# Designed miniproteins, single chains, continued (3): the designs that were tried, part 25

Each design is a single chain, and the fold is of that chain. pLDDT is the mean over its residues in the fold that is shown.

## One batch from the design tools (miniprotein)

Design m8843
Fold by ESMFold2-Fast:
Structure m8843 (fold): chain A 75 residues (1-75)
Amino acid sequence: GAPVDAAREEARVALLERMSSLDDATVLRETAALGGDIDTIRAGLAHPNFAVTSATAAAILRIGTDLSIEWGLKV
């Protein structure tokens, strides 16, 4: 719903802003807390900062099953 969507959007923006300073384990934990949010993963992969892109790729690798299911259902 709208309140959950707003909170998720804020969390996603905050995560992307912090990803360049976080380790892979922290990125995995935060992404998992967002339910493997594919929009966060897509934004991370498109990010111009290599550290953010690398952390996002590591998160995909570790929670790839959940993300693959969501992407398979949406594409």
Scores: mean pLDDT 59

Design m8844
Fold by ESMFold2-Fast:
Structure m8844 (fold): chain A 99 residues (1-99)
Amino acid sequence: SAALDEVQAFMDERMPALAALARAEIGEAALRAALAAARPYLLKAFSALQAGDYATAAEYFREAGRVLAEALRAAGADEAARAAEELGRELVAMLERAG
């Protein structure tokens, strides 16, 4: 779908920069743990998106962003946590526009 392609393109563009910022602040192991905490919500978000349920996808992307930001902040990655919150808001806005 156009919305799935747009979200995937956005993630491919923005996630490497977020990961690099977080890695610089807290290192690879702590970043991996933060991403692992968000992963179940990201999987649910993409499943909902593939099903055309943009409202449910937006809720799970919002939750994934919150969980990721909280995990990053707990590990000391305050700048990456703010970037994760912004990325989550942009994804939700994109899905609200699509649905």
Scores: mean pLDDT 88

Design m8845
Fold by ESMFold2-Fast:
Structure m8845 (fold): chain A 99 residues (1-99)
Amino acid sequence: SLEAEMEAGVVLVALATFLTVAKTPKPLTDEDVRAAARMVERAVALARSLADPALQRELLDAAEALLAALEARKAELSPEARAVLDAARARLAAARAEL
């Protein structure tokens, strides 16, 4: 739908913004990690609802880039933040296997 495509644009911009934050050498809070993980999960949910394979791949690739950047910093994160990332990783992996 047009609404889903418009939402995909907003989510892609948000993922790019969180990626910039994740690559900045400043401490990440648990709230930062939860917000980023929610955006990854939103991207996965949108990709599953879209009929356009190119837009699906763009959403999943952007989510992967953000998740990989956060995972690279796992050693500095709390156990709770790590669990949130592990859950987001599982959802992204499941979506890639199904699409």
Scores: mean pLDDT 86

Design m8846
Fold by ESMFold2-Fast:
Structure m8846 (fold): chain A 77 residues (1-77)
Amino acid sequence: MMSPTTEEARKHIENKDIASVVGLLLREIANVEESKDPEEARKHMEDAKEIYEVLKEYGLLSEEQVEKLIKELEELL
């Protein structure tokens, strides 16, 4: 099932508030970088990946862009 973060991202897109979706994504990426607990960092990474998948579903990112962004995100661990 989708995380609460993914549900929040969908709600923002449906409300045409793309800035809030971008803000949510940047927050999760920052949390990956700043988390000192590897398990906490992985949870934020998974939330960021789910946001990328939602953006792809709504046509805001291509499949190729999502694959590249996920790879870059995983390099932060």
Scores: mean pLDDT 79

Design m8847
Fold by ESMFold2-Fast:
Structure m8847 (fold): chain A 87 residues (1-87)
Amino acid sequence: SEGARLAAERLKAAGEAAAKNAIKGVDMDPSTAEQRIKFLETSLENIRAMAQALADESPAGKEEAERALRFAEELAKEVIEYAKKKL
């Protein structure tokens, strides 16, 4: 359904926004980096819960929800690894 697709797009956008905010924090100072990385991890947990709910409610939308979740998880992992190398 169009609603499921839009929800999946919003999950991807949320993941991208959280990742960008974390990267900006890493460029400022270690304390800000730690705080924003923690926020990124919390945001990822919320995205996982929302994606799983969408997959359970919409078999036709399950594939889109799974792709959105995987995209957000991979992006968050890359940002966290980058921050650990820089800090």
Scores: mean pLDDT 82

Design m8848
Fold by ESMFold2-Fast:
Structure m8848 (fold): chain A 89 residues (1-89)
Amino acid sequence: KVKEIEELLAKQRAELEQQLPAIRAALVAEYGPAAAEALLAQGREDVELAYRFAILYVNKDYDGLRKLAAELERQGRLEAAAAVREAIK
């Protein structure tokens, strides 16, 4: 049930973290170190938000989802905030 989904997401995140050094090396080779770090920072934030949203959503933590949407609005991530609010209707 919910705990099994949380364990699956944690395992997938750990595997992605193990692949991160190879991904960084490839991006540095293609785009240079500054551009690679900016792309990785954006990717990490998007992946972290996706996992955070999934955990809150499967736990039916609607208060947590509303707080997440408000935080995203404050950060100027209006499309992501709208998607979170739509999911709790």
Scores: mean pLDDT 73

Design m8849
Fold by ESMFold2-Fast:
Structure m8849 (fold): chain A 72 residues (1-72)
Amino acid sequence: SSRQQTIISGVKELLNYLDPNLGSDPVAAKDYLYLRQLLKQQNYTAIEEYLQFLARYHPNKKIREIARRTLE
């Protein structure tokens, strides 16, 4: 579906943003592993719920922006 494709694209953008920070930021490492696991499971409901959480509560402004844009 169009919605599924948008979610996949947004999660890939988040993973690309998180990837260079994996060695220095434990929050980035946790987010990367969880999002990658959800994508592997194709659990789009859980991805959308996690994106909503990231958009509202994540300490990193860029992560909040990408998550918010993905859900729009």
Scores: mean pLDDT 81

Design m8850
Fold by ESMFold2-Fast:
Parts: structure tokens; C-alpha cells; sequence
Structure m8850 (fold): chain A 69 residues (1-69)
């Protein structure tokens, strides 16, 4: 469900040092159909925080799934 996708994304982002404000901004961008822009910003911040490539890819996939047309 959309709620499960959002909660999974929130869990991963919190674990990687994202603020609640940053998390809700990324979710809002994805819901606006801006998943590529959201994914790019998230990837940069995840890389800065030393997240694994697997984590970066999972976040990108979740953002795209949330942005379903």
C-alpha cells in the first residue's frame, strides 16, 4: 500500500540521519511526480552520510513507487 511504502521510506531515511522535515519534503516531491528530483537529493545526502549503494537504490525505488501515476 502507499502507507506501507511511505513508512518504509521514513524508517530508512530516519536511520540515515534525515530530519522529519526533510523526509516529508521528499515524500511530497514524490507525490507531485518529482521522484527523479527527490531521488537525486536523497542520493546526494545518503552518499554524504556513508549509506550503502543498496540503501541508495532502495530509497530511489521507494520514491518512484510512491510517485505512481
Amino acid sequence: SLEELKERLREILRKNGFSEEEIERLIAMAEEGRANEAGTWAAIKLQERGASQETIEEVGRLLVEIAEL
Scores: mean pLDDT 85

Design m8851
Fold by ESMFold2-Fast:
Structure m8851 (fold): chain A 85 residues (1-85)
Amino acid sequence: SDKRLQEIRRLNTEGGRRVTELLRRGDFDAARRVAAEMVDESVSLGVSPYSIRSAGDILSIAAELETDPLIKQRDLIMSEVMREH
């Protein structure tokens, strides 16, 4: 539903910012933890495992094309967590 889509977008936006901020500070373990929490929240909102894995594959490709090392590392962490779901 539109409400669930808005909530998923909010989680992605806020979670992405948190992961990026933690990576900027060098807190890689906290960044991985936040990424895993985002995946768990998406599952609780009813996102299918297939959709999560597919999104992880897309983020893996995005990471290959990304030139900003901080954003590349964020995409790689999120991709790994999503693809292992």
Scores: mean pLDDT 81

Design m8852
Fold by ESMFold2-Fast:
Structure m8852 (fold): chain A 110 residues (1-110)
Amino acid sequence: AEELRKQAEEYLKKGNEAYRKRDFETAVEYYKKAIELLDKLPEDAETYTLRGQAYLNLGYAYEQLGKKDEAIKWYERAIEDYEKALSLDPNNVLAKRGLRIAKKFLEKLK
C-alpha cells in the first residue's frame, strides 16, 4: 500500500513537471497513471486526498488542452474525493485547500 502511494506521488510529480513545460498531453497521462495506482489503495482520507489532487491536476491539464467538458468532469470528481476525505478527517488541511480550489475552478467554467 505505502509503495503504491509513493509511486502514485512520483507520477503526480512527473505530471506536474510536464504541465510546467506545457506538455499537457503527457501531464494527463501521468495524472491518469497516479489515479490508476490510487484506485488500488484502501478508501481512507489519505487516498481520497491524493486522488482528489490527481483529479484536480487532470482538470487543469484538460482546461489547458481546451477540453472544457473533461475539465468540468475531473473538477467534479476532485470535489467528491476531497469531501470524502473531509468526512473521514475533518481537519485535513490539504483536502480543505483542494476542495476550495476545485470549487473555484469549476465556477469559472460555468
Scores: mean pLDDT 89

Design m8853
Fold by ESMFold2-Fast:
Structure m8853 (fold): chain A 60 residues (1-60)
Amino acid sequence: GKVFRGTPVVVGERLRKAGLKEAEVIGEETGEVIRGSVEEAQRRAIERFGVAAVVTGIGL
């Protein structure tokens, strides 16, 4: 799948613009994985890791 790195907002926007509907978002500090719709994964990543956290998003 397509892979993007950045803040949750930046990664979510890139996944959405690439036409992806589902993603896994991984927090780089903890390795914690959030899976769901791009919108849900972005929202949960912000809540769990913070708006300025670095995450890796993988389109499914």
Scores: mean pLDDT 84

Design m8854
Fold by ESMFold2-Fast:
Structure m8854 (fold): chain A 85 residues (1-85)
Amino acid sequence: MEVKAKIEFEGKDGTKAVIEGTVSVKDDRVLGFEGTIVENGQKVEGELIIDPKSKLTASEIIEKLKEGKTVTFETVLGKVTFTPI
């Protein structure tokens, strides 16, 4: 299951990145992403591990995106916001 989204990352160290691409379920707590960094056009791919304290699963995040909803959640590296596109 794969959905187009804008990915806004805010790391625990204050790093910010905006990526446009696709998001998919890799595991119950792991989302895969691939896309392009908006600022520089660089291609990027990776995984987002949902914080264990979050009640959201990867599947629930993708279903909210399919409903046209913006989803904000914590990862082990920082806060992420997905906006459907």
Scores: mean pLDDT 84

Design m8855
Fold by ESMFold2-Fast:
Structure m8855 (fold): chain A 70 residues (1-70)
Amino acid sequence: SEEFKKERIELLEKDIERLYEEGILDEKEYEEFKAKLEELKKNNGSMKELVELETELGVKQLEAAVKKVT
């Protein structure tokens, strides 16, 4: 549903901000994720595009976790 997609977009926006504040995303990565999210919001992007962006962010979080333990 559109409501479910909107809620996920809001959560993704919060996750992008949090990961930047935690230093997991650098300045360039933060701006790239924000730009992709804004394009998704403006163009009423598909659930596939949303899931792809969520997956990209999740990979960054996992990469940071691996670096912390190595």
Scores: mean pLDDT 82

Design m8856
Fold by ESMFold2-Fast:
Structure m8856 (fold): chain A 74 residues (1-74)
Amino acid sequence: MSSLDEKIQQAKENITPEQREAIRKELLDDYGIGDVTDLDIYLYYIALQQKKPTSFEGALLQAAVLRSIERSRR
């Protein structure tokens, strides 16, 4: 619960504008996600930090899990 919010806050503090835009474009171009929110960008960034996946698919799956947890906590 609270731990996820803290990780999102850390992502906001550590992510550069360049990294944010790169992730946004990657989600749009590679996966056709036209409605990319700031939260989606932060969750994807957190996924890359936590598991350091060998592929984008691994990072996306981790981000989807985190997104699902975030949605479900309400």
Scores: mean pLDDT 64

Design m8857
Fold by ESMFold2-Fast:
Structure m8857 (fold): chain A 101 residues (1-101)
Amino acid sequence: DLDARLEEIYKYYEENNKSHEDAEKVADKIAEKEKINLEELAKNLGISVEEAKKIVLGVPIVYVVSKELGLEKRAEAARKLYEEILKGTLTKEKVEEIEKK
């Protein structure tokens, strides 16, 4: 279940944030656990690896926060973005398509 996975990642982030671990290190651990190729993601989006790490961490956060606030369309968009990241198929064009729906 993708929803349960996104919630698990957010919980992992919260636990590491409480221990004052660097967000970059948390993003690296998420990418390793989920088998996300950060360099390929950065290349596909035309961004830096540092920015790709922010996306890998930020998308689960946006999903959980949006769901808690009742922002259903935003939560759905975040879920779709993460699904494409896991598949290695996220491109600039797919980001724009997901954000418009």
Scores: mean pLDDT 78

Design m8858
Fold by ESMFold2-Fast:
Structure m8858 (fold): chain A 98 residues (1-98)
Amino acid sequence: SIDDIVEEVKKLFKEIVEAIRKYGDLSDAELEVIEQEFEDVNKKIEANPNDVLVYEDAIATLQVLLTDIQQHQPDKTELIELVRKAIERLRELRDKVK
């Protein structure tokens, strides 16, 4: 169901925030910016859960994060892998919304 898709996206973003806190070297201020970006994406998905474009925005947000981590924290292999898997799962969820 669409509600299940929305809940899974929210869970993926929560898992990424938890992984950044556990493995990342970000300041509290930098983490708050990422958390706010994720909250904004989640609100857009909740408002328009049948719109493929909101899932594409979510994927783009995680791709930007992945690139940043790979450039600045390339040793954080567990975090990099978690973000990569989240991107793949978001693509699958986007395809279910079509």
Scores: mean pLDDT 86

Design m8859
Fold by ESMFold2-Fast:
Structure m8859 (fold): chain A 99 residues (1-99)
Amino acid sequence: PAPDKEAARKAAIYLTAAGILISAMEFDPSERTEENAQALLDLIRKAAEHARKAGDAEGLELAGKLAEKLSKLVTGKMAEEARKLAEEAYEQAKKLKAA
């Protein structure tokens, strides 16, 4: 089947936006706000959804890596949601590689 180029493009856009935001949070602890954590979780979820639709295992692995990084930069419920998102993204990537 032909690759879903639109889904791949959308995944790349969301991954890029997530990468910029997490880099700011890594560099400056004052950026580790609930608002930034929630925005980053939403960007990573959208990236993972589009990567899955595109059949892009590498995009899913990158989404998982970003979620793992977020889980180390925040605490409490946001860290727990980020860890769960990372595990789900890695599992989906593994399933795509096995298919």
Scores: mean pLDDT 85

Design m8860
Fold by ESMFold2-Fast:
Structure m8860 (fold): chain A 80 residues (1-80)
Amino acid sequence: SIEDAVKESIRFIKTLTSEEKVRLDTLATLVGHKLGLDGKQRNEIYRKLKELGYNPLEEYDLDEAGEAIKKAIEEVFKNI
């Protein structure tokens, strides 16, 4: 599920850093890979994140980044 992919990706990030922050594109890429998304689908997620007012190259708190990615994926795939 989308929620499980987000949770697993956040747990993985926590093994790499003690900071409760992550670059949005890094977390989005990990979630996309866990969901088996191809490059075209991942590009649609990045576009949707930008439309929602996020910068994929900036760091966000892990919980905020996870919710943003979940929302972007749900909106992209509900309309396809």
Scores: mean pLDDT 82

Design m8861
Fold by ESMFold2-Fast:
Structure m8861 (fold): chain A 74 residues (1-74)
Amino acid sequence: DAEAGARGDAAHARLVAFYEQAAKETDPEKVEALARELGLPDTVARAIAKHVAGAKSPEEARQGLVDGLLEAGA
C-alpha cells in the first residue's frame, strides 16, 4: 500500500501539472505531446488533445481529459 500510495501521489502530481499546462496551451499538437508524457498511447493522446486544447482553466482541462478518455475507450 505504501508503494501504491507513492505511485498515486506521483500520478496525481503529473495530472495536476498536465491540467495547468494544458489550460495555458491552445495547440492540439502540444497538448497531445503533454498527454503522451502521461504514458498514454497516441490514439488516446489525440482524443484527449481534441477535447483539452480549448480549455481555459485546469478544471476544463480535467473535464477534457475525462471526455477524451471516454471517447478513446468507449
Scores: mean pLDDT 75

Design m8862
Fold by ESMFold2-Fast:
Structure m8862 (fold): chain A 84 residues (1-84)
Amino acid sequence: SMVDELEKEVKEELEKNPEVPEEVKKEILELLEKLKKALEEKKYEEALEILRKLEELFRKYKMDLMLETQVGVLALKAAVELVT
């Protein structure tokens, strides 16, 4: 549920940011799908690696994301780290 909500928020922010290349938007969406699968399969180490890649892409392309989306990503990262 939380990752589905995060995906919707990220998609909305990507639509508001035409300066982000379309290929990068596709990569971010593919990483979100991989994140959902990793979390469903309880592969927390893989989920953490995907979250780190998403954070790097958000910073690299200086995306103006909603605070809720940023907090969501950080919260998922913290939760994965704490469950290990």
Scores: mean pLDDT 71

Design m8863
Fold by ESMFold2-Fast:
Structure m8863 (fold): chain A 103 residues (1-103)
Amino acid sequence: GPPSDAELAALAQAVQQALSALPGVTGVTAHAEASGDGRAVVGAIVDLPRPPSPEELEALKQAVRQALEAQGFVVVRQEEPIVSETPDGAQVFLVFEAERRPP
């Protein structure tokens, strides 16, 4: 079946916590929604004091993948991150599709 509201909330919370733990991250908003049987789309907006380096951007992507895997989901698709410069730094928009791992 599709992920439950409790599973979706757990995915969003896990991603928010993982990203918030990274050095230099000043804010995170995360959201998850069901996209099919055993599938969810997870989005995050990350606030940074400056635009990320390629290495910092990869660290953000790795943190999301690891958080989803800890919740029993594997990333099946990732959209290219969007980096938007702001007067106070930068925002990074991350979108992943994940599938529930079989038991």
Scores: mean pLDDT 88

Design m8864
Fold by ESMFold2-Fast:
Formats: sequence, C-alpha cells, structure tokens
Structure m8864 (fold): chain A 89 residues (1-89)
Amino acid sequence: SKDQALLIKVAEELLKLAEKFDTPEAKKAKELAKKALELAKAGDVLGAARALIEAAEHLERAAEKAGDLETLEDAAIVILVAAVVLVFS
C-alpha cells in the first residue's frame, strides 16, 4: 500500500537523523525506528506507525538537548505523518 511505502521511507529517514546524535535518546530512537522499518516491511502498518511515533518522540528529546531545531521540526513532522496513518488506516 502507499501507507506501507511511506512508513518505510519515513523510518529510513528517521534512522539517518538519529545517527547524528550519540545520546541515549538517539539510541532509543534508532532501536524504535528499526522496529518500525521491520513492521512496515512485514505489512504491519499500524504497528509501524506506533513505533515511529515513539521513535520520533525520543529523537525530539535528543534534538532538543543538542539545540538542533531543524531535527526537532523533522521529528515533529514524522509524528504527524505516523499519527495520520494510525488514525486513517
């Protein structure tokens, strides 16, 4: 589905963003984003969306501590995209 392809792309992008940080929050974001990617590839769109929201929340905390407003905004967009998929799928 288009939602599955979207969540795969978003999970891969979140992994790249989280790699910029060496914090425990970034490590949690990577673990959850990898889980989201596996779930999305398996066709579990709702499970992937939930895992992406959690991953993005951890990335927001890492970005906030680093003062990285661009990554903070990117993480917020991931939460919005995943939340839309979760509500409307």
Scores: mean pLDDT 87

Design m8865
Fold by ESMFold2-Fast:
Structure m8865 (fold): chain A 60 residues (1-60)
Amino acid sequence: MSAQLVEAAKALFKAKDANDAEAASLAEKEILVLLGQVADPVQALELIGARNFEALSKLQ
């Protein structure tokens, strides 16, 4: 389960919705680091873009 990736993705969208460029940049950096550690980074990116955090949390 990529609990950290889910939290980073939620933080990114919260920052973008609040127009907080600094918080968005920090969340994007965290997502990039975590994507290097997941088995399928393309699937993870697709789920992040769809805001499907439930499915993202089930990635192993």
Scores: mean pLDDT 78

Design m8866
Fold by ESMFold2-Fast:
Structure m8866 (fold): chain A 82 residues (1-82)
Amino acid sequence: MAPYDDVSPERLEAIAELVKEAAETGSATKLTAAALLAIAHNLEEVVKLIIEMIKADEAGDKEAKAKKTEELLAKLDELRAA
């Protein structure tokens, strides 16, 4: 059933918390693991933002990484509200 594939509000909250924590600590790997394991199959836009965030981290662009992390958190909030 689709509800088993969709991320629950509680899971989205847990992911958002992990994303915020990883952004504060600077761990792109932790951000990717948390978001990809729980939501990648349902949230194409989130996956795109995660990939862009990883690319920014690999390039050492802290500003781009911060911007993409903010966009990811905003997208997660949007999906929770929808």
Scores: mean pLDDT 64

Design m8867
Fold by ESMFold2-Fast:
Structure m8867 (fold): chain A 74 residues (1-74)
Amino acid sequence: SGEHFLTALATEAYEVARRHLPGTAKMSDADVAGLAKLLPTLAKTPEVRELLREALTVTDDPRAIALIEAWLAS
């Protein structure tokens, strides 16, 4: 679920975050807002970039896709 993914990202538990990648279901407005707040705080390390690229392969929420793509491009 989106909430579990965001909590794991915020606590730098990247292995746990990988197990809870946002699926094909649309994320809640709260989860999207949480992602938008969290993304600017994330270190642009290879491990975080890899995790967010993996998230793009499984999420279908266009708001989440746009936020992650913008972060990966910056």
Scores: mean pLDDT 77

Design m8868
Fold by ESMFold2-Fast:
Structure m8868 (fold): chain A 101 residues (1-101)
Amino acid sequence: GAADGEVLGVAVEESPDRLTVTVAAAVAGTDATLVVRATFTRDAAGEVTVTVEAWLVRGLRAEPLALPAVAERVRALPADASPEEAAAAVAEATSEAARAL
């Protein structure tokens, strides 16, 4: 079985004005997986909008979950952060959140 907070997968999707990072992490003592999706969208002025969504997934059920600490950490990323830096930050935040559940 997976260790508590173990990152099970990281998916990165890039387009010219959008970066989406999806991370899955194991939740201790359960068959549940925490899934976090962070979307970074750049507008015509170069301003970055960050959306963070999270779900606790069990089989076919995905329950939305508010993770303020994850959202704050992801939004603290510099506007010039690379996709690799963004993916690492989302993975670390997701792993820590899963351990706290």
Scores: mean pLDDT 83

Design m8869
Fold by ESMFold2-Fast:
Structure m8869 (fold): chain A 100 residues (1-100)
Amino acid sequence: SKEELIKEAKKILEDPSASDVEKINAVATLALLLPKEEVIKLIRESKTLPDWLKDELITLIENPSEEAKKALESDSEYLRALARVSLAADGSEENLELLK
């Protein structure tokens, strides 16, 4: 199941028809399951993520924020997806439980 989640997330990340929100959620899944450096490499090598979003996602992964917990309750799916990336990258057991 873990290997299948990684495979599906990588597929979404490289799917040109997937929305930015779907790709951000795929990055959150990868950040939960893979080392930080591997996730950053996958983001940099993506041919479907725009450069501005790559920069934003890498910044969130390198600098996770506790404020992300509040953004999970946002009415914006985009902001909720970014919050999931930050919480996944933080890697604390408490924050990982919030993403299940």
Scores: mean pLDDT 80

Design m8870
Fold by ESMFold2-Fast:
Structure m8870 (fold): chain A 57 residues (1-57)
Amino acid sequence: DKKVEELKKKAEAYRRSAEMARHIAELTRGTPASDRLRQIADEAEKEANKLKEEAEK
């Protein structure tokens, strides 16, 4: 199940990146970069969820 393991690993990496981006966005609140980071984090989480779903199907 190498493929499934890779997909789950990538999904976790994306989720962690999204959480980190959101954390940085909070630290930079009040700047345009903060809003962009939140959008990036949200998209990364959606990608992570898609990868996780594919691995479980």
Scores: mean pLDDT 81

Design m8871
Fold by ESMFold2-Fast:
Structure m8871 (fold): chain A 71 residues (1-71)
Amino acid sequence: MEELGKKLNEALEKTLAAYKANPSEETKENLKKALNAEIYYGLALIAKSLGMNELAEKLLKEAEEELAKIK
């Protein structure tokens, strides 16, 4: 979980920096994917804190899939 969180933060920082440096449809779509991955990760942490471990695992997979879509 911690390792995924670090990858998501790095992806968000990278995609945000790219969008600020060159605002385009590509950099915007990559930033959206990074933001979606962060949302799923945040929801997974909440689900885990509530003891909903199966839901947390599914949400972590969704975060990984969004991260994998970043070009």
Scores: mean pLDDT 84

Design m8872
Fold by ESMFold2-Fast:
Structure m8872 (fold): chain A 87 residues (1-87)
Amino acid sequence: SDRDRQVEAGRLISEFAGRVQRAKEEEIDKLVEEFIARMEAVLGVTFSEAERKKIREAAVKLNRGEITPLEFMQIVGEVALEAVRRA
């Protein structure tokens, strides 16, 4: 169901936030690509280049401590909802 897919997506976003906080900066691009592939599979969507860029920029900011985990989860969640609406 849509609800079950969105619950799993929320779980993936929380996991991704934790992994980004613990990562080295050079690992961010790989983590972003892995996360996007998993989110696309769960939600049945394809993220645009602009959406991928927003996720990457947020991940870099979180890794550097420039935004909080809650702000990061909000940004990534909004991008995911945008992709679902566009599909």
Scores: mean pLDDT 87

Design m8873
Fold by ESMFold2-Fast:
Structure m8873 (fold): chain A 77 residues (1-77)
Amino acid sequence: SEKEKKIEEFLDKYLPPAQAKAVREMMKENPEFVDIALEIIEKYDKEKAAEILSRVALYYRNFGVDFALRLLKKELE
């Protein structure tokens, strides 16, 4: 999708490869993640968005997509 493409371009440019891979896996496991990740990228500057997505990627590796998604949603509150 166009949304996924925008996120992929952001990940390739601003995230380390391991964190980018984790975010791609999250997008495949839960489609809701795509819309929320795009909101983060659009709401925050590139440095802050990259920090948030990298942190969420670490939580995904330890606790799974649903936990990571809850943390990401909290950034939009």
Scores: mean pLDDT 83

Design m8874
Fold by ESMFold2-Fast:
Structure m8874 (fold): chain A 83 residues (1-83)
Amino acid sequence: MEKEKEELQKKIDELATKAVRLMIENPDKPSPEAVELAREILELLKKYGASDEAIRFAHTLLLSAETPDKEEQIKKIKELLEK
C-alpha cells in the first residue's frame, strides 16, 4: 500500500508539472491539455481514496487551468508541490 501511494504521488507530480508547464507556456488562454491532466489527477486521487490535501491540490490545479488569472494560481500550485 505505501509503495503504491509513493508511485501514485510521483505520477501525480509528473502530471502536475506537465500541466503547469503548459499553462506557463500559454498564459493568455486556457490550455485544454492542462485541464485534461488536472482531471486525470483528480480521478486518480478519488479512485485511491487520497487525503483532503491531495484532493485540494487537484482542485487547485484544475481551477488554475480553467482560470484566466493563471499567474496567481500557478504560484499556489508551486507551494502545494513543495509541501
Scores: mean pLDDT 68

Design m8875
Fold by ESMFold2-Fast:
Structure m8875 (fold): chain A 104 residues (1-104)
Amino acid sequence: SKEQEVRRKIVLVEAGVTMIYLHALLDPSVSDEEKEEIAKLATEIGNIELQLQQGKISPMEALDKIEELLKKLIAIMKKLGNDLAVKQAEKNLEIVEEARELAE
């Protein structure tokens, strides 16, 4: 169903952000403050997914919140000069747009 595809895309975005965070955690050029900021963004996306699973928020509200957090992640990665992470986060924004079209 469309609802299952929206949920699947949100899970893919959460997994992608978690991978960006894990790579940042292992990168000695990323400061502890920047690692903490990235960790907070990854945690918040996970919390949004949990709220969606519990029926506490709508799919559209979840997608709006995730889009805002991904834009913050992209800004951090651009500041860090991590072009690969920027491209990965931008790909996750494309997945959010695809999910939004399904959610209507």
Scores: mean pLDDT 86

Design m8876
Fold by ESMFold2-Fast:
Structure m8876 (fold): chain A 84 residues (1-84)
Amino acid sequence: SLEELIKQAEEVVERLKAHPNASPEFIEVAEGLLEAIKNKDFEAASRETARLLRLMEQSTDPEVIELGGELLRIAAKIGAELQK
């Protein structure tokens, strides 16, 4: 369900906030993506997705990269549900 997907995205963002190697910018972009999704702001969601992908490419911590990837997968699933 959409509610379960949003909850999963919130849990990923909280894990990023608790991660010692997640930069403040990485966390800001992840939170921005989550808010854009909650607000159905496709322009902001697209922009934050592009920013998150760039930060993932610049990251050296595999766990931070994996959490970023999980957030993007959840965002894609939410986008698919909203098109129904």
Scores: mean pLDDT 86

